# Ledger of designs, part 102: designed miniproteins, single chains

Each design is a single chain, and the fold is of that chain. pLDDT is the mean over its residues in the fold that is shown.

## One batch from the design tools (miniprotein)

Design m3760
Fold by ESMFold2-Fast:
Structure m3760 (fold): chain A 81 residues (1-81)
Amino acid sequence: LSPQLLAEAEAALYEMNAAVHKRIADEALKRGDVETAKKHYEEAIKDYQKAAELYRQSGDEAGVARFEEGAKEMKKKLEEL
């Protein structure tokens, strides 16, 4: 694999991890478990930020924008808890 393809594959894994953390946090909120939701939204933010960094290194500006938006969305969720 080229370094570019490896970076994109790694970014995809962080994107998947962020989606899983978001799902766990959303389910925790449904049952009133704010502490669990908070922890998993924080993990999703980290995963989105890492994906954005990898896309920036690969020159994919659209990818950077999408994942920075994802991180912003999760930060807003934390502010509302």
Scores: mean pLDDT 84

Design m3761
Fold by ESMFold2-Fast:
Structure m3761 (fold): chain A 82 residues (1-82)
Amino acid sequence: MEEEQKEKLKFIEEQYEPALKEIDSMDIPEELKEKLKELLEKVVEGLKLLIETGNSEELTEEQKKLLEEIKKLKAEIDKLLA
């Protein structure tokens, strides 16, 4: 189980750097790039928490707080895209 968790975490970390580079290469305003990077960082944090909790059906307080932060960032991004 712990070794399987390490493999999943490594996979997420390996995907994170290419995703950041992709955002930097986009032809969009810098403010939007910053918001997208923040969203990506929080999503990665959430995925790591889910892996560590063993895909529990109940969200932890940390996961609930992170989900609220992700929702707020998404709303800000949607506003910038409008």
Scores: mean pLDDT 75

Design m3762
Fold by ESMFold2-Fast:
Structure m3762 (fold): chain A 90 residues (1-90)
Amino acid sequence: SKAEEYLQKAIDYLKKAIEALKKGMPREQVKELIAKAVDYAMMALTLLNVEPEKRRELAKLFVEAFRSTDPEEQIEILKKAIELLKEILS
């Protein structure tokens, strides 16, 4: 479905953000990749009946990812977001 395509794109952009962090890419470039992932995730969530608790958890992880200044912490937050998106995709 279109929602599954959007969720997969969100996951792919978060994986690119993790790779960018591992390569020491500039913070602005990492934030752009996270922003694209958030956009696709939001588009998917408008098409899906996702539990309010999962929506709140995802929103919290995205906010934490944007605010984090520690690359290792950002990677862990992004990994948690990927796992939650995979649960929604299932």
Scores: mean pLDDT 88

Design m3763
Fold by ESMFold2-Fast:
Structure m3763 (fold): chain A 60 residues (1-60)
Amino acid sequence: SREEVEELVRKAREALRAGRLDEAFRLLLEIQDLVRESDDPEDARLLDELVRELTERLLS
């Protein structure tokens, strides 16, 4: 589960850097589902960081 979350976060960050916002949001939803199932505070922290990065990009 943790490895899956980390891999999806990495892919979402790559999509964000490439300007592929649709792909980044799709990956965000997949991560949200995994975080909800795991109930792991570290997984939640990784999700929160990704949401912050996406929000900053959209407001730039």
Scores: mean pLDDT 80

Design m3764
Fold by ESMFold2-Fast:
Structure m3764 (fold): chain A 87 residues (1-87)
Amino acid sequence: SKEVQERVKEALEELEKEEKEIREKIAKNGLSPEEIEKLQRELQEKLLEALEEAEVPEETLEALRRALETGDGEAAEKAEKGLLELL
């Protein structure tokens, strides 16, 4: 449990750095909506991969993927609760 919590924390901290870099690129480079969407999708995929490497339960990862791909509020709530349980 503590090892999973530490890995999840490290993964989230790394992704926060990547999100900041993307926001800075948007501000500096005048990216199109399509380019922003592509960068957001890449960040979402990195998040899922990092959490899988951190050994987050598959059910929580599936809920998170569904929430990110479809905007499903129920899936988003399930993913949030699963992640909070690990933290």
Scores: mean pLDDT 73

Design m3765
Fold by ESMFold2-Fast:
Structure m3765 (fold): chain A 71 residues (1-71)
Amino acid sequence: DLAERFVRLVLEIAEVRAEILERQGHEELAEEMRRRAEAEEPALRAWAEANATPELVAAAEAELEKARAAA
């Protein structure tokens, strides 16, 4: 389940960053980030199935906390 957890974290990070941009009036950049996250999800999932580790998941969790702190 490391792959699924990693994908979920990466998508959540992208959404938090998009929300920050949207709040700052950068609606087009926010939409571009959301569109790219959606388009890249299948490739990200395939990559995570091969590469996800507990260390990578922990790094993604730290990145999510950093993104939320900037919100």
Scores: mean pLDDT 84

Design m3766
Fold by ESMFold2-Fast:
Structure m3766 (fold): chain A 119 residues (1-119)
Amino acid sequence: AAEEAYEAGLEAGREAAEAGREAATAAGAGDGEAAERAAERAAEAAREAARRVGEAGGEEAGREAERAAEGAAEAARAAAEAARAGDRRRAAAAGAAAAIAATGAGTNGALAARRAAMA
């Protein structure tokens, strides 16, 4: 159902945003290992949000959410790589980008799913 997908997308988006903030904080503190773990969690939450949006909103909404989730996963990997290299600024920036992309996937995808279900 559209409402179910909307709620699931929002929840996954919040989880991804929280993990992204944890990655930025850990990277700023020089803890590359913690930053890598948080970035991986953010990427996973973003992919789950995209899957749920696709299930309720149909193929077009799912594709849009998948692109956003892919962007979040790329940012999370970049944060992990930068943290390993000791580049705290890049790790924090990539972590923030992953959180923003994951939130966007949840929110915008959920809205698209609701709109498609009303048609």
Scores: mean pLDDT 68

Design m3767
Fold by ESMFold2-Fast:
Structure m3767 (fold): chain A 94 residues (1-94)
Amino acid sequence: MMSAADLARELARVLPAEAARHGVEVESVEIVSESDDSATLRVRARVDGEPVEATVRIRVENGRVTVEVDIAGASAAARRRLLQALRAALHRVL
């Protein structure tokens, strides 16, 4: 099974192209922390010029992968679009 670090790197690799299909412009993807069991990514993006940010936390415990996503931004529509893009990218990686 892939480590949390491997999953984070693959997500960072696929997210910009996947997000573009959902009308989300990814400005940066930063791996804030990584280990075999845990990884945290910070995603900064724009939707129709509106800034949005996500924190993605990946945990791998006893063969189980859990992903938590926290999204911040003033526009509810922009937050919803980024969440859709992240879900699509995660489905591709997992």
Scores: mean pLDDT 85

Design m3768
Fold by ESMFold2-Fast:
Structure m3768 (fold): chain A 58 residues (1-58)
Amino acid sequence: MDSEKKSREGARRLIEEGKKYLERGDRRKAEHSLIAAMIAAGDDPEIREEVNKLLKEL
């Protein structure tokens, strides 16, 4: 339970970094951060959906 919360916090941070890279046009770094967010969150469907949405905007 606590571990899952920390995992989500890490994933959200990586999503924020990915969004910043997308705004800068750094597609490679954005993709890397977003994939790392998925890994950090494991199989969290909400995080996976958010990441996939952002990856489609590449």
Scores: mean pLDDT 76

Design m3769
Fold by ESMFold2-Fast:
Structure m3769 (fold): chain A 67 residues (1-67)
Amino acid sequence: SLEERRRRLRAEAERAGLPEEAVELLLAALEPAEEALKEHAKDPLKRTKAIEEAQELIARAARLFEA
């Protein structure tokens, strides 16, 4: 489930010592990706858009480690 994946991601990120802001951005990216797979799997355009949104949020989280 999405909530179980969020719990695993949070636990792994905390174990790695990621800052809370990065953890929240990664969790925000996970939800659009999971929803794309669950609700829009058969609509390539909607699925692609949600995945691109998740990738952008992950990129923003990664930038926090550069500052």
Scores: mean pLDDT 70

Design m3770
Fold by ESMFold2-Fast:
Structure m3770 (fold): chain A 61 residues (1-61)
Amino acid sequence: AEVPEVPPAVFGDPEKYRHLTREELVAKLKELLKKDIRDPEVQREISAVNLALTEKWLEER
């Protein structure tokens, strides 16, 4: 596996979503998907929410 250096602005901050419930994260993701998915800021926020959802899923096993 490779560990390429990620530019600091490429991924949104998943920690700002980590304190939300799983249902709130799903609702946030749906709102972001209604926006222009070609916008790199929208893509970063989608990635951040997906990371937070994955961490929440692992915590709530």
Scores: mean pLDDT 68

Design m3771
Fold by ESMFold2-Fast:
Structure m3771 (fold): chain A 63 residues (1-63)
Amino acid sequence: MTLESFREKAKELGLDEETIERLLKEWQENDLPSPEIVEFLKKMMQPQADAGRAGARALAAAA
């Protein structure tokens, strides 16, 4: 995945420019994202994970 694709997806998800720039800097400085960053990006690209993060856990517990 390219840095430009990441920036576009992050903006679509509603992240602010400061957060996006910080993540891009970490990616560029490391020449590759760490496994933790990769997992975060995958989850960020999947907004429909049972209505989010904290809320999804509450709904799953109710089911």
Scores: mean pLDDT 60

Design m3772
Fold by ESMFold2-Fast:
Structure m3772 (fold): chain A 61 residues (1-61)
Amino acid sequence: SSSNELEELLKKAKTEEAKNLLRMLGDGDLSKVKPESVRELGRALGFSEEAIEEVIELLEE
């Protein structure tokens, strides 16, 4: 389920910023989120480039 996928990704995330970005994305199907959408959302919300790239790497795994 989507909630189980989010929990596993949160467990792998190293920073609180990356965890917060994952929680914001996790209200949908994380397996269908595009890297470009993560960058756009993360930048719009003021997340660091480090947190954005960490989330993208986790989603591509």
Scores: mean pLDDT 76

Design m3773
Fold by ESMFold2-Fast:
Structure m3773 (fold): chain A 86 residues (1-86)
Amino acid sequence: DHKEYFLKGLEAYEAKDYEKAVEYFTKALELDPENFVTQELLGEALYKLGKYEEAIEYYEKALELDPENGRARENLEKAKEALKKK
């Protein structure tokens, strides 16, 4: 279920296996598409992989659901700056 994939994603992220974290968080979102926490974490994992355009997309989705999310906003700005420098 969603919780199982989310937990596996978190475990992979903590182990710095960002490719597996992306896979599991993506599966978690397939089961719960409006989970802004999972969207934010998927964005962070994508950012760690240098996939800045995809990270931006998920941070923007997280902010649509939670506009007051300061972390997602800061991460969005960092990803946009990283994309400009690449």
Scores: mean pLDDT 84

Design m3774
Fold by ESMFold2-Fast:
Structure m3774 (fold): chain A 62 residues (1-62)
Amino acid sequence: MSKEELEKEIEVAMALIHYGVLKAVGAPKEEIIEELRELLEKSKSPEARRVIEERIRELEEE
């Protein structure tokens, strides 16, 4: 596995962990969306950005 592929997977995993923690502690939907948007701005990986955007959309549809 290349260093770039590993970094991409780590960034995706960190995004999913952050989302999962916020949901687990019962954060309000609006706060979760804001945190995910902030994470999206800091994200360097297109794959991580896609995952974060999908989670934001799912929350907005709730």
Scores: mean pLDDT 76

Design m3775
Fold by ESMFold2-Fast:
Structure m3775 (fold): chain A 58 residues (1-58)
Amino acid sequence: SNAERAEAAFAEGVRLAEEGRFEEASRWLTYAVALGTGEHAKALAARANEVARRFGMR
C-alpha cells in the first residue's frame, strides 16, 4: 500500500540521517511525505521536520 511504502521510505530517510548522509536522507523523507495521503502525509511531514531538526539537516 502507499502507507506501507511511505513508512519504508521514511525509515530509509532516518537510517541515512543516522549515517550522516543528509542529502540522501532529505530526498527519502520528502519522497515518504509525497507517498503519504491526507492525515498520514501531514504526520509524515511533521516527523520529517523533527528528524531534520534533530540531526541538524536544516
Scores: mean pLDDT 86

Design m3776
Fold by ESMFold2-Fast:
Structure m3776 (fold): chain A 120 residues (1-120)
Amino acid sequence: MVEVTESGGGTVKAGGSVTLTGKVSGVDFSNSSVAWVGETPGRGGRGIAGLSSDGKKTSYAPEVKGRATISKDASNNTAYLHLNNLKPEDTAVYYKLVGGVTDGKPVLAAGKGTQLTVVE
């Protein structure tokens, strides 16, 4: 069974920085791609950042490009999203998505998320 635990949110002032952490178990993380999504009640979920399974290719939503860094530590089964120069619009519940295979079928999993609140 794939398990995800997100952490590192909280209340941060605009212009500050935060590192969100997603720990994963139940899947081979060395060959797993990483995605971070943000969910705002009025807008639903949206992709924030992605990292390829080999860790060499990154993608970022236009809203965070130049302010975000996605990374993973496969030896510790942990993914990170560093956000700097925070804006009130970055306020969301952040989920680390992980894919696995159960009974030969692909499974997508996330944890309970970590709430980030950015205040002026």
Scores: mean pLDDT 78

Design m3777
Fold by ESMFold2-Fast:
Parts: structure tokens; sequence; C-alpha cells
Structure m3777 (fold): chain A 57 residues (1-57)
């Protein structure tokens, strides 16, 4: 459980850093940046589902 919570936290921090970098550039995110953001968001959602399942078990 703690391992999943830490993983979610690290991914959330990485996502925030990518979003801040895009904002700082003043340009729209590149295709590569969009894919990275989407991939991190999907991974966070999957880990959150696993964490919820473990809390209910």
Amino acid sequence: MKELEEEIKKLTEELNKLKEEVKKSGKPPSEEQKKEIEEIMKKIAELERKLEALKRA
C-alpha cells in the first residue's frame, strides 16, 4: 500500500513538472509532451484503482 502511494506521488510530481515546463515555454505542448502527459495520467489512474482495491480487501 505505501509503495503504491509513493509511486502515485512521484508520478503526480513528474506530471506537474511537465505542465509547468509547458506553461513556462508559452507554447502549446509538443506531440511528445502530450503523449508523456497522457501516459503518466493513465498510469496514475491505474495505480489509484489498485490502491482502492487493496484498501477494500
Scores: mean pLDDT 79

Design m3778
Fold by ESMFold2-Fast:
Structure m3778 (fold): chain A 107 residues (1-107)
Amino acid sequence: AKELAEEAKEKAEEAVEAAREGDGRKAAELAAEAAGLAGEAAEAAFREKDVEAAKEAAEAAKEAAEAAVEAARAAGEDREAVARAAGAAAGAAAAEFLARLAAKKGE
């Protein structure tokens, strides 16, 4: 769980960097990877009832969501990249919800 959350944050940072460089397609791909890893971290924390891991997964999901917004902005008129970034944002939101639920159930 913790390693997955750390990987998600690293991918989110890479996505923001790619977006700043103007590579919207790469940024969207990295944001989608970050959202997926955050979701896996949230699921692991939920199964293990690990409150601290759940809080870290929620933070990773927030960073993935922010990366998805930056990726969508960098994508501009690239419809496929915008769609991928939107998918990443939805995935990150679902991951955050699950992580917050895991944190509450562990108490």
Scores: mean pLDDT 85

Design m3779
Fold by ESMFold2-Fast:
Structure m3779 (fold): chain A 95 residues (1-95)
Amino acid sequence: MDREIRLSMAILSAAVLAVSAKRLGAEAVAAEAERVADILARASEADLSDEQVERIYETAVRAAKEATAALDAGDWAKAKAILERAARELEEILE
C-alpha cells in the first residue's frame, strides 16, 4: 500500500474520532485523539522506513477503531486510555 495513503488514512481516522468525541461532549477523549493526529502529522514529515509506516498505520487504525467502539458504548475512560496508549506507542516508533 502507498505510504502517503496509509499515513493520510491514519490522520483522517484520528481527526474524525476527535470531531465525534467533541460532538458527544467527551472533551478529554477529543484532546487525546487530537494529540494522536498531531503525532501522525509529524510522522508524515519524517523519513521513515516502510516497516515504521506500516506499524504506525496499524497502531493508529486499531486505536481509532477500539476508541470509537468504547465511545459508542459510553465508556469514555476506556476510549481515553486507548488513545493515550496509542500516542505512547507512536512516539516510540518515531523515536
Scores: mean pLDDT 85

Design m3780
Fold by ESMFold2-Fast:
Order: structure tokens, then C-alpha cells, then sequence
Structure m3780 (fold): chain A 62 residues (1-62)
């Protein structure tokens, strides 16, 4: 599925240290599947790794 494809892509970018690109991919997952708890958690982590702490907090409150 498109959700699975984007999750794999996001994980790859995260593993490569490309946290901003990984965050965009996880945002894409949540656009297609808003209830995806794994994607929300990983998006928050990607934001933290990118130094975007306020955005990480906002994601977890959704």
C-alpha cells in the first residue's frame, strides 16, 4: 500500500540521518492514515532529532 511504501521510505531517511526528509515522509503517512500511531510517534522523534521540539510536542497532542 501507499502507507507501507511511505513508512519504509521514511525509516530509510531516518536511518540515514535525513530527519527533515524523514519527517515529511511521516507527515505523508499521517495525511493518508491519520490514526497511524507508529507514524505519529516516529514523526515526533524525527522532529526532535531535527531540533524542532515544539513541533514534536504538537504532533504528540494530536
Amino acid sequence: SEVERLLELAKKYFDEGKYDIAAKAYEGVLQLDPDNEEARKMLAEAYRKAGKFEKAEEVLKS
Scores: mean pLDDT 84

Design m3781
Fold by ESMFold2-Fast:
Structure m3781 (fold): chain A 54 residues (1-54)
Amino acid sequence: SLEEAREDLRKYYKELIEKNKKKMTPEQAKTLLRRLRFAGAPDEVIEELEKWLK
């Protein structure tokens, strides 16, 4: 289902963000999130990733 696909994408992006966030500035993190949205990541995933970067 679409919900299952969104969960898989969320887990994938969460791992990518967690690997990189400790070497990113807040501005770089915001830029990365915008790029993920441009790549077609769901808005829900983007918002959740922003929370994890805080």
Scores: mean pLDDT 71

Design m3782
Fold by ESMFold2-Fast:
Structure m3782 (fold): chain A 91 residues (1-91)
Amino acid sequence: MEELKEKYYEIMKRILDEIAKNLAESKTPLERDIILGVAELTVATLAVSAKSLPEEERKAIFEGMKKAVEDTENLPEELKERILKIIESFE
């Protein structure tokens, strides 16, 4: 259980760090909107992949994912809130 939490934390953290970097490098509002959309879709896809797992494992995974959101610096607060709501919708 702890291993699944840590693994999904690391996966999510890598994804969010990449998104934060891409947002910082974005030059236009359109690029920003595309990156935000890709971020939401990617997180939703990861959450859906966990939904078929046993309840205890799913809980650990979602806790890891939410912790990664909290720990990721340089993400807009609005995006953090949206991502957390996406994760919570699959709990």
Scores: mean pLDDT 82

Design m3783
Fold by ESMFold2-Fast:
Structure m3783 (fold): chain A 71 residues (1-71)
Amino acid sequence: SKAAEEAAKKAGDAIKKGKEEGEKSKNPTVYTGLVLRGIGDGLDAALDAYKAGKISYEEAKEAFAKGAKAG
């Protein structure tokens, strides 16, 4: 669905941003913190679509997984 594709894109964008900012830091502790923040933001994006009634819980899990692979 369009809502699932949008959720996957938002999740991927958030995860990618965390990784890119983390890699730029060149500090393992900062890297880990930024990657975890990106993952958390990606989960929130997928779950927000589910909580809004736009997608099912299974679609939210799949959207996050797809976003993680793309990010």
Scores: mean pLDDT 82

Design m3784
Fold by ESMFold2-Fast:
Structure m3784 (fold): chain A 101 residues (1-101)
Amino acid sequence: MREEAERLTEEAIRKVSEELSKLISDAAALAKAQTFFRNAARAVMELALTEGVEEARRAARAAVQALRDTLSGQVSAEVAEKAAEAIRRALEELVRGLEEL
């Protein structure tokens, strides 16, 4: 189970990293968003395994809001919203995949 959860999480990180690179042209903002998502995805995975998927969903929602706030002033509002939506969708898919394990 843990090895499968780690594989799902790393695949989500890879896909989001690629999607964010297409949305965010500023290298510093991109690196910050990619690092933030990697940490958030791993935290969501750990919560799903230890506390359950409902706790993981709460953490995922909080992470999306925190990223939106983090990108504020570093990228345009449109780019920040697109990045937040990409991350929201990826975290929801990750939680769903973890729930099915």
Scores: mean pLDDT 85

Design m3785
Fold by ESMFold2-Fast:
Structure m3785 (fold): chain A 66 residues (1-66)
Amino acid sequence: GPVEEAAERFLKGAEEALSLNEVTRRIVKRELEEATGIKIPEDASDEEILEVLRKNKELIGKKLLE
């Protein structure tokens, strides 16, 4: 459905953004914290950030469609 499609596009974009550079990684972390209310450690790996995204996929999709 639309929530799953929005979440999937967001996840793909986040995976690509995290691979670019440290500045983009910090921006993605901040936006995720604001969107989900979940605190992400500053030294979190790309895999840890993506794990948070996957666990909160439905919530992220919902917020993107609001």
Scores: mean pLDDT 71

Design m3786
Fold by ESMFold2-Fast:
Structure m3786 (fold): chain A 59 residues (1-59)
Amino acid sequence: SALDELQALGREARELVEQKRYDEAIELLERAIEKAAQVSPTLKLVVERELREVRERKE
């Protein structure tokens, strides 16, 4: 399901952030936004916020 795929992408993105692999995490979160939009507007906003935080941490 789209939700299961979203949860898998979220876990992988978090692991990449912990490894300081920010560019790969950003790519996964961008893909996750597309799937989140299919599930709910609230979930899309959550993923968009996570993406902004990762981009800020990249510096």
Scores: mean pLDDT 81

Design m3787
Fold by ESMFold2-Fast:
Structure m3787 (fold): chain A 64 residues (1-64)
Amino acid sequence: APPSEEEINRAMGDIYIGVANLLESRGLDPSEEYERAAEFYRKAGDEERAREAEEKAREAAAKA
């Protein structure tokens, strides 16, 4: 069976977290990527991961 929309949105969230981590490791601002991850996790119904991504976005923005 094809992956569900929830599975696709969760995977997109994971991809944006990976990109955000890469940017942060390079000294670049990952706040937008963490915000995008939170959006996808919410679409996936994963409120805990969405909350964590939002927190990381706020922390990253405060450092940038």
Scores: mean pLDDT 85

Design m3788
Fold by ESMFold2-Fast:
Parts: sequence; C-alpha cells; structure tokens
Structure m3788 (fold): chain A 59 residues (1-59)
Amino acid sequence: EFPDLALIERALAILESNPEGLTGEQLRAKLGVSTPTLRGILAALERLGVVREDGVYRL
C-alpha cells in the first residue's frame, strides 16, 4: 500500500513544474499509475505538506 519512493519524488517534481496545481486524475495520468497506487501517493504527498483544495493538489 505504500508507494515507491521514486514515484513520490516524481509526483513532487511534477507539482513543482505545475505551480497552479493538478487534480488527482491529472497526476495519475502523468505518473502512469493505477487508482489504488495514486491513493497511496496522494496520502504521502499530504503528509509531506502538499495542499489539497477543491480536488486540486499543489505545493
């Protein structure tokens, strides 16, 4: 259930390149992962301080 650290680092890099924020679906598409894998990544990102507002994730 815990995602690979490399996927978390890649997700952070994608968010840094998209300062306006991305939806969970946009992150899933860019990472090329399944929905269960995305859920684990999003949970890890929120614990690292990534903000979620109206379904949009940003640093």
Scores: mean pLDDT 78

Design m3789
Fold by ESMFold2-Fast:
Structure m3789 (fold): chain A 62 residues (1-62)
Amino acid sequence: SDAEKSAEAAKEAAERGDAAAAGTAGVQSMLNSGDRELARRAAEAAAKGDAEGAAEYAVQGA
C-alpha cells in the first residue's frame, strides 16, 4: 500500500539520519493509512531530531 511505501521511505531516511525526511514520510503515512495517532507521533519524533523514532512510528502506522 502507499502507507507501507511511506513507512519504508521513513525507515531509509532514519538510516541516513535524516529526521526531516522521516517526518515527511510519517505525515504521508497519516494521509494514506488514516492512523493519525501514530503519524502524529512520527512527526513529533522528527521535530525533536529523532529520525529512528519517527521511522518506527511510521512503520507501525502502515
Scores: mean pLDDT 67

Design m3790
Fold by ESMFold2-Fast:
Structure m3790 (fold): chain A 102 residues (1-102)
Amino acid sequence: DPAAEEAANRAISEAMRLMLRAMEKVEAGDTTTADAAEERAYRSARFLEALREEMRNGADPEALLQRLQDAIAAGDPVFLLQQAIKAGDFDAMVEAARRLTA
């Protein structure tokens, strides 16, 4: 269905732009968010940056991986989207993207 495929691709594109914007805000130290979707993306981007900083400071990689797995298990839409992209699971990408942009 071309219309359903267009809607799916649009949701994924919106989610990707939202993630990129959130990462830019985290790097700039900007804590402002316009809506709930931007706040969700910002929290996930900040969580990832905190894990990267702890890794650079010699934190246990297994403990950091467990925290990331816990976030995925909790249904964090950013991490679910990243996992779906890595797996090549288009239906899971669409589901995660819609949860992020809702």
Scores: mean pLDDT 80

Design m3792
Fold by ESMFold2-Fast:
Structure m3792 (fold): chain A 72 residues (1-72)
Amino acid sequence: APLEAARAGDLEAVEAAYKQHPDDADVWYALGLYYYRRGELEKAIEAFEKALEIDPSNKRVVAFLEEVRKKL
């Protein structure tokens, strides 16, 4: 799953997922987690904002965006 790939640091699996399903909020959320774990906070925010654009009701993305913004 994209989320498991992001936790493992497997960018290739996450990239394959969003290329095939660019309108899947879970894929963008996984990409955001990947960048967040690497300390790339600005890229993480961009990915999380894309996930929220697709699914504004995604509470886990909202919570993570708040956490990332506190670190900027």
Scores: mean pLDDT 73

Design m3793
Fold by ESMFold2-Fast:
Structure m3793 (fold): chain A 67 residues (1-67)
Amino acid sequence: VSEKVARIVGLILLALGHLLEGDVEAAREALERAEEEVRELERETGEVDEGARRVLERLRKKIEELE
């Protein structure tokens, strides 16, 4: 669990880093990997991580606005 949470956080930070550098495509790839990790975590725990989902949804909308 802790390892997957750390990986999700790392992928979110990676996506943000790419956005700050203007690399929208790399940010989208990192976001999609984070979304996959969240889905796996939710599948294993049987619980929805609303905080992580909200952060990822906001990042996705920002990436879509930038293209």
Scores: mean pLDDT 79

Design m3794
Fold by ESMFold2-Fast:
Structure m3794 (fold): chain A 99 residues (1-99)
Amino acid sequence: DNAERAARALAAGEAQVAQLAAFGVPEAEIEGARAAVRAVADAIAAGKDAAEIVQVIIDNSPSATAAIVALGAAITAGVEFDAAQRARLAAHIAALEAA
């Protein structure tokens, strides 16, 4: 059920951003991560595949934190990424960390 998977992604993402906020991650970075999680949850609800979800993460992640949280939410919801998709996400996260 795409709605159940989307709810699982949203719950996992919100739990992680709450933990990061408790550790003192800046509010703007938390807001970016929350927006990225919502975009992933919306894509899952719409029945998007793993390749489309990779693009959603890339397009909606303003920071490495946002990308990692959104990726974790997608994986927790049962999205399975192949080796090429994992490499693309890793490259995106590395580029954000270097910026």
Scores: mean pLDDT 88

Design m3795
Fold by ESMFold2-Fast:
Structure m3795 (fold): chain A 71 residues (1-71)
Amino acid sequence: MLPSKEEAEKIRKKMEEEGPKFQELAEKYFEKGDEKAKEEIFKRIEEIGKEIGDPEFAEWMKERIEEAKKK
């Protein structure tokens, strides 16, 4: 079963708030366009997608991340 947009948003927010390292990576990617930081963020998203058994979830969440960058 696919997670709702609200559930996916909670997961993303939790990932950001639980890790100073994760926040630092997000800052580097969103503000500086650091590809290495993007890679690390995407790895975390991939892990969540694998754990919930939804391959499309990873791609969907990556889209959310890129939308946040385009504010």
Scores: mean pLDDT 66

Design m3796
Fold by ESMFold2-Fast:
Parts: structure tokens; sequence; C-alpha cells
Structure m3796 (fold): chain A 106 residues (1-106)
């Protein structure tokens, strides 16, 4: 219904306010319109991490990474995704994988 950019801006605003459930819904709507939006996948992963849904957060961060690498995204976005993958993998006890992603975030 809304343009994807409006959905992303609204989702970002709710995320900044700590309204993770409304942010989640709006990011999902944006990704239904534009499934290749790497930053939206990364932001959705952060929402899931804040909600304690670590397994889902890992899946969404990995999707964000795939798209960001394919699209040759900025070093800032790639570093953020690598750091966030490290954090979620540590929460899941996957310490060796977490170390690998922390190294890539440098």
Amino acid sequence: DAPVEVLIESANAYFEQGDYERALKLYQQALELEPDYAEAWANLGEVLFKLGKYEEAEEYYKKALELAEKQKASKELLSRIYKNLGDVLDKLGKTEEAKKYYEKAK
C-alpha cells in the first residue's frame, strides 16, 4: 500500500522509539514489496534480536549479508551485519562462528 521508502522510514522511527513489534510489521511489509532490500533484512534481524528471537535473527542477518555482498553494499552496512551476526551467534553458543564474523567486521 505505502511506497517501500515510507514503510522503511516508519519502521526505523518505531525501532528508534523501542516499539519493536510495530517496527517488525512495517519491515515485513517493506520486504514483501522489495525482497532484495539488504538494509531492511538487517534492521529486521536487529528487531528480532531485541525481541530475544535469536535463531530468527541469525537467519535474517544471513539473508541481509547475502544480499549486501551481492549488491556490493557499503563497508558500514557490511561491518554492521558482521558485528550483529557475531553477537547473535554468541547468544546461540556458536563461539567459533561468532569470532569469524567479528574478524570480518574490522
Scores: mean pLDDT 86

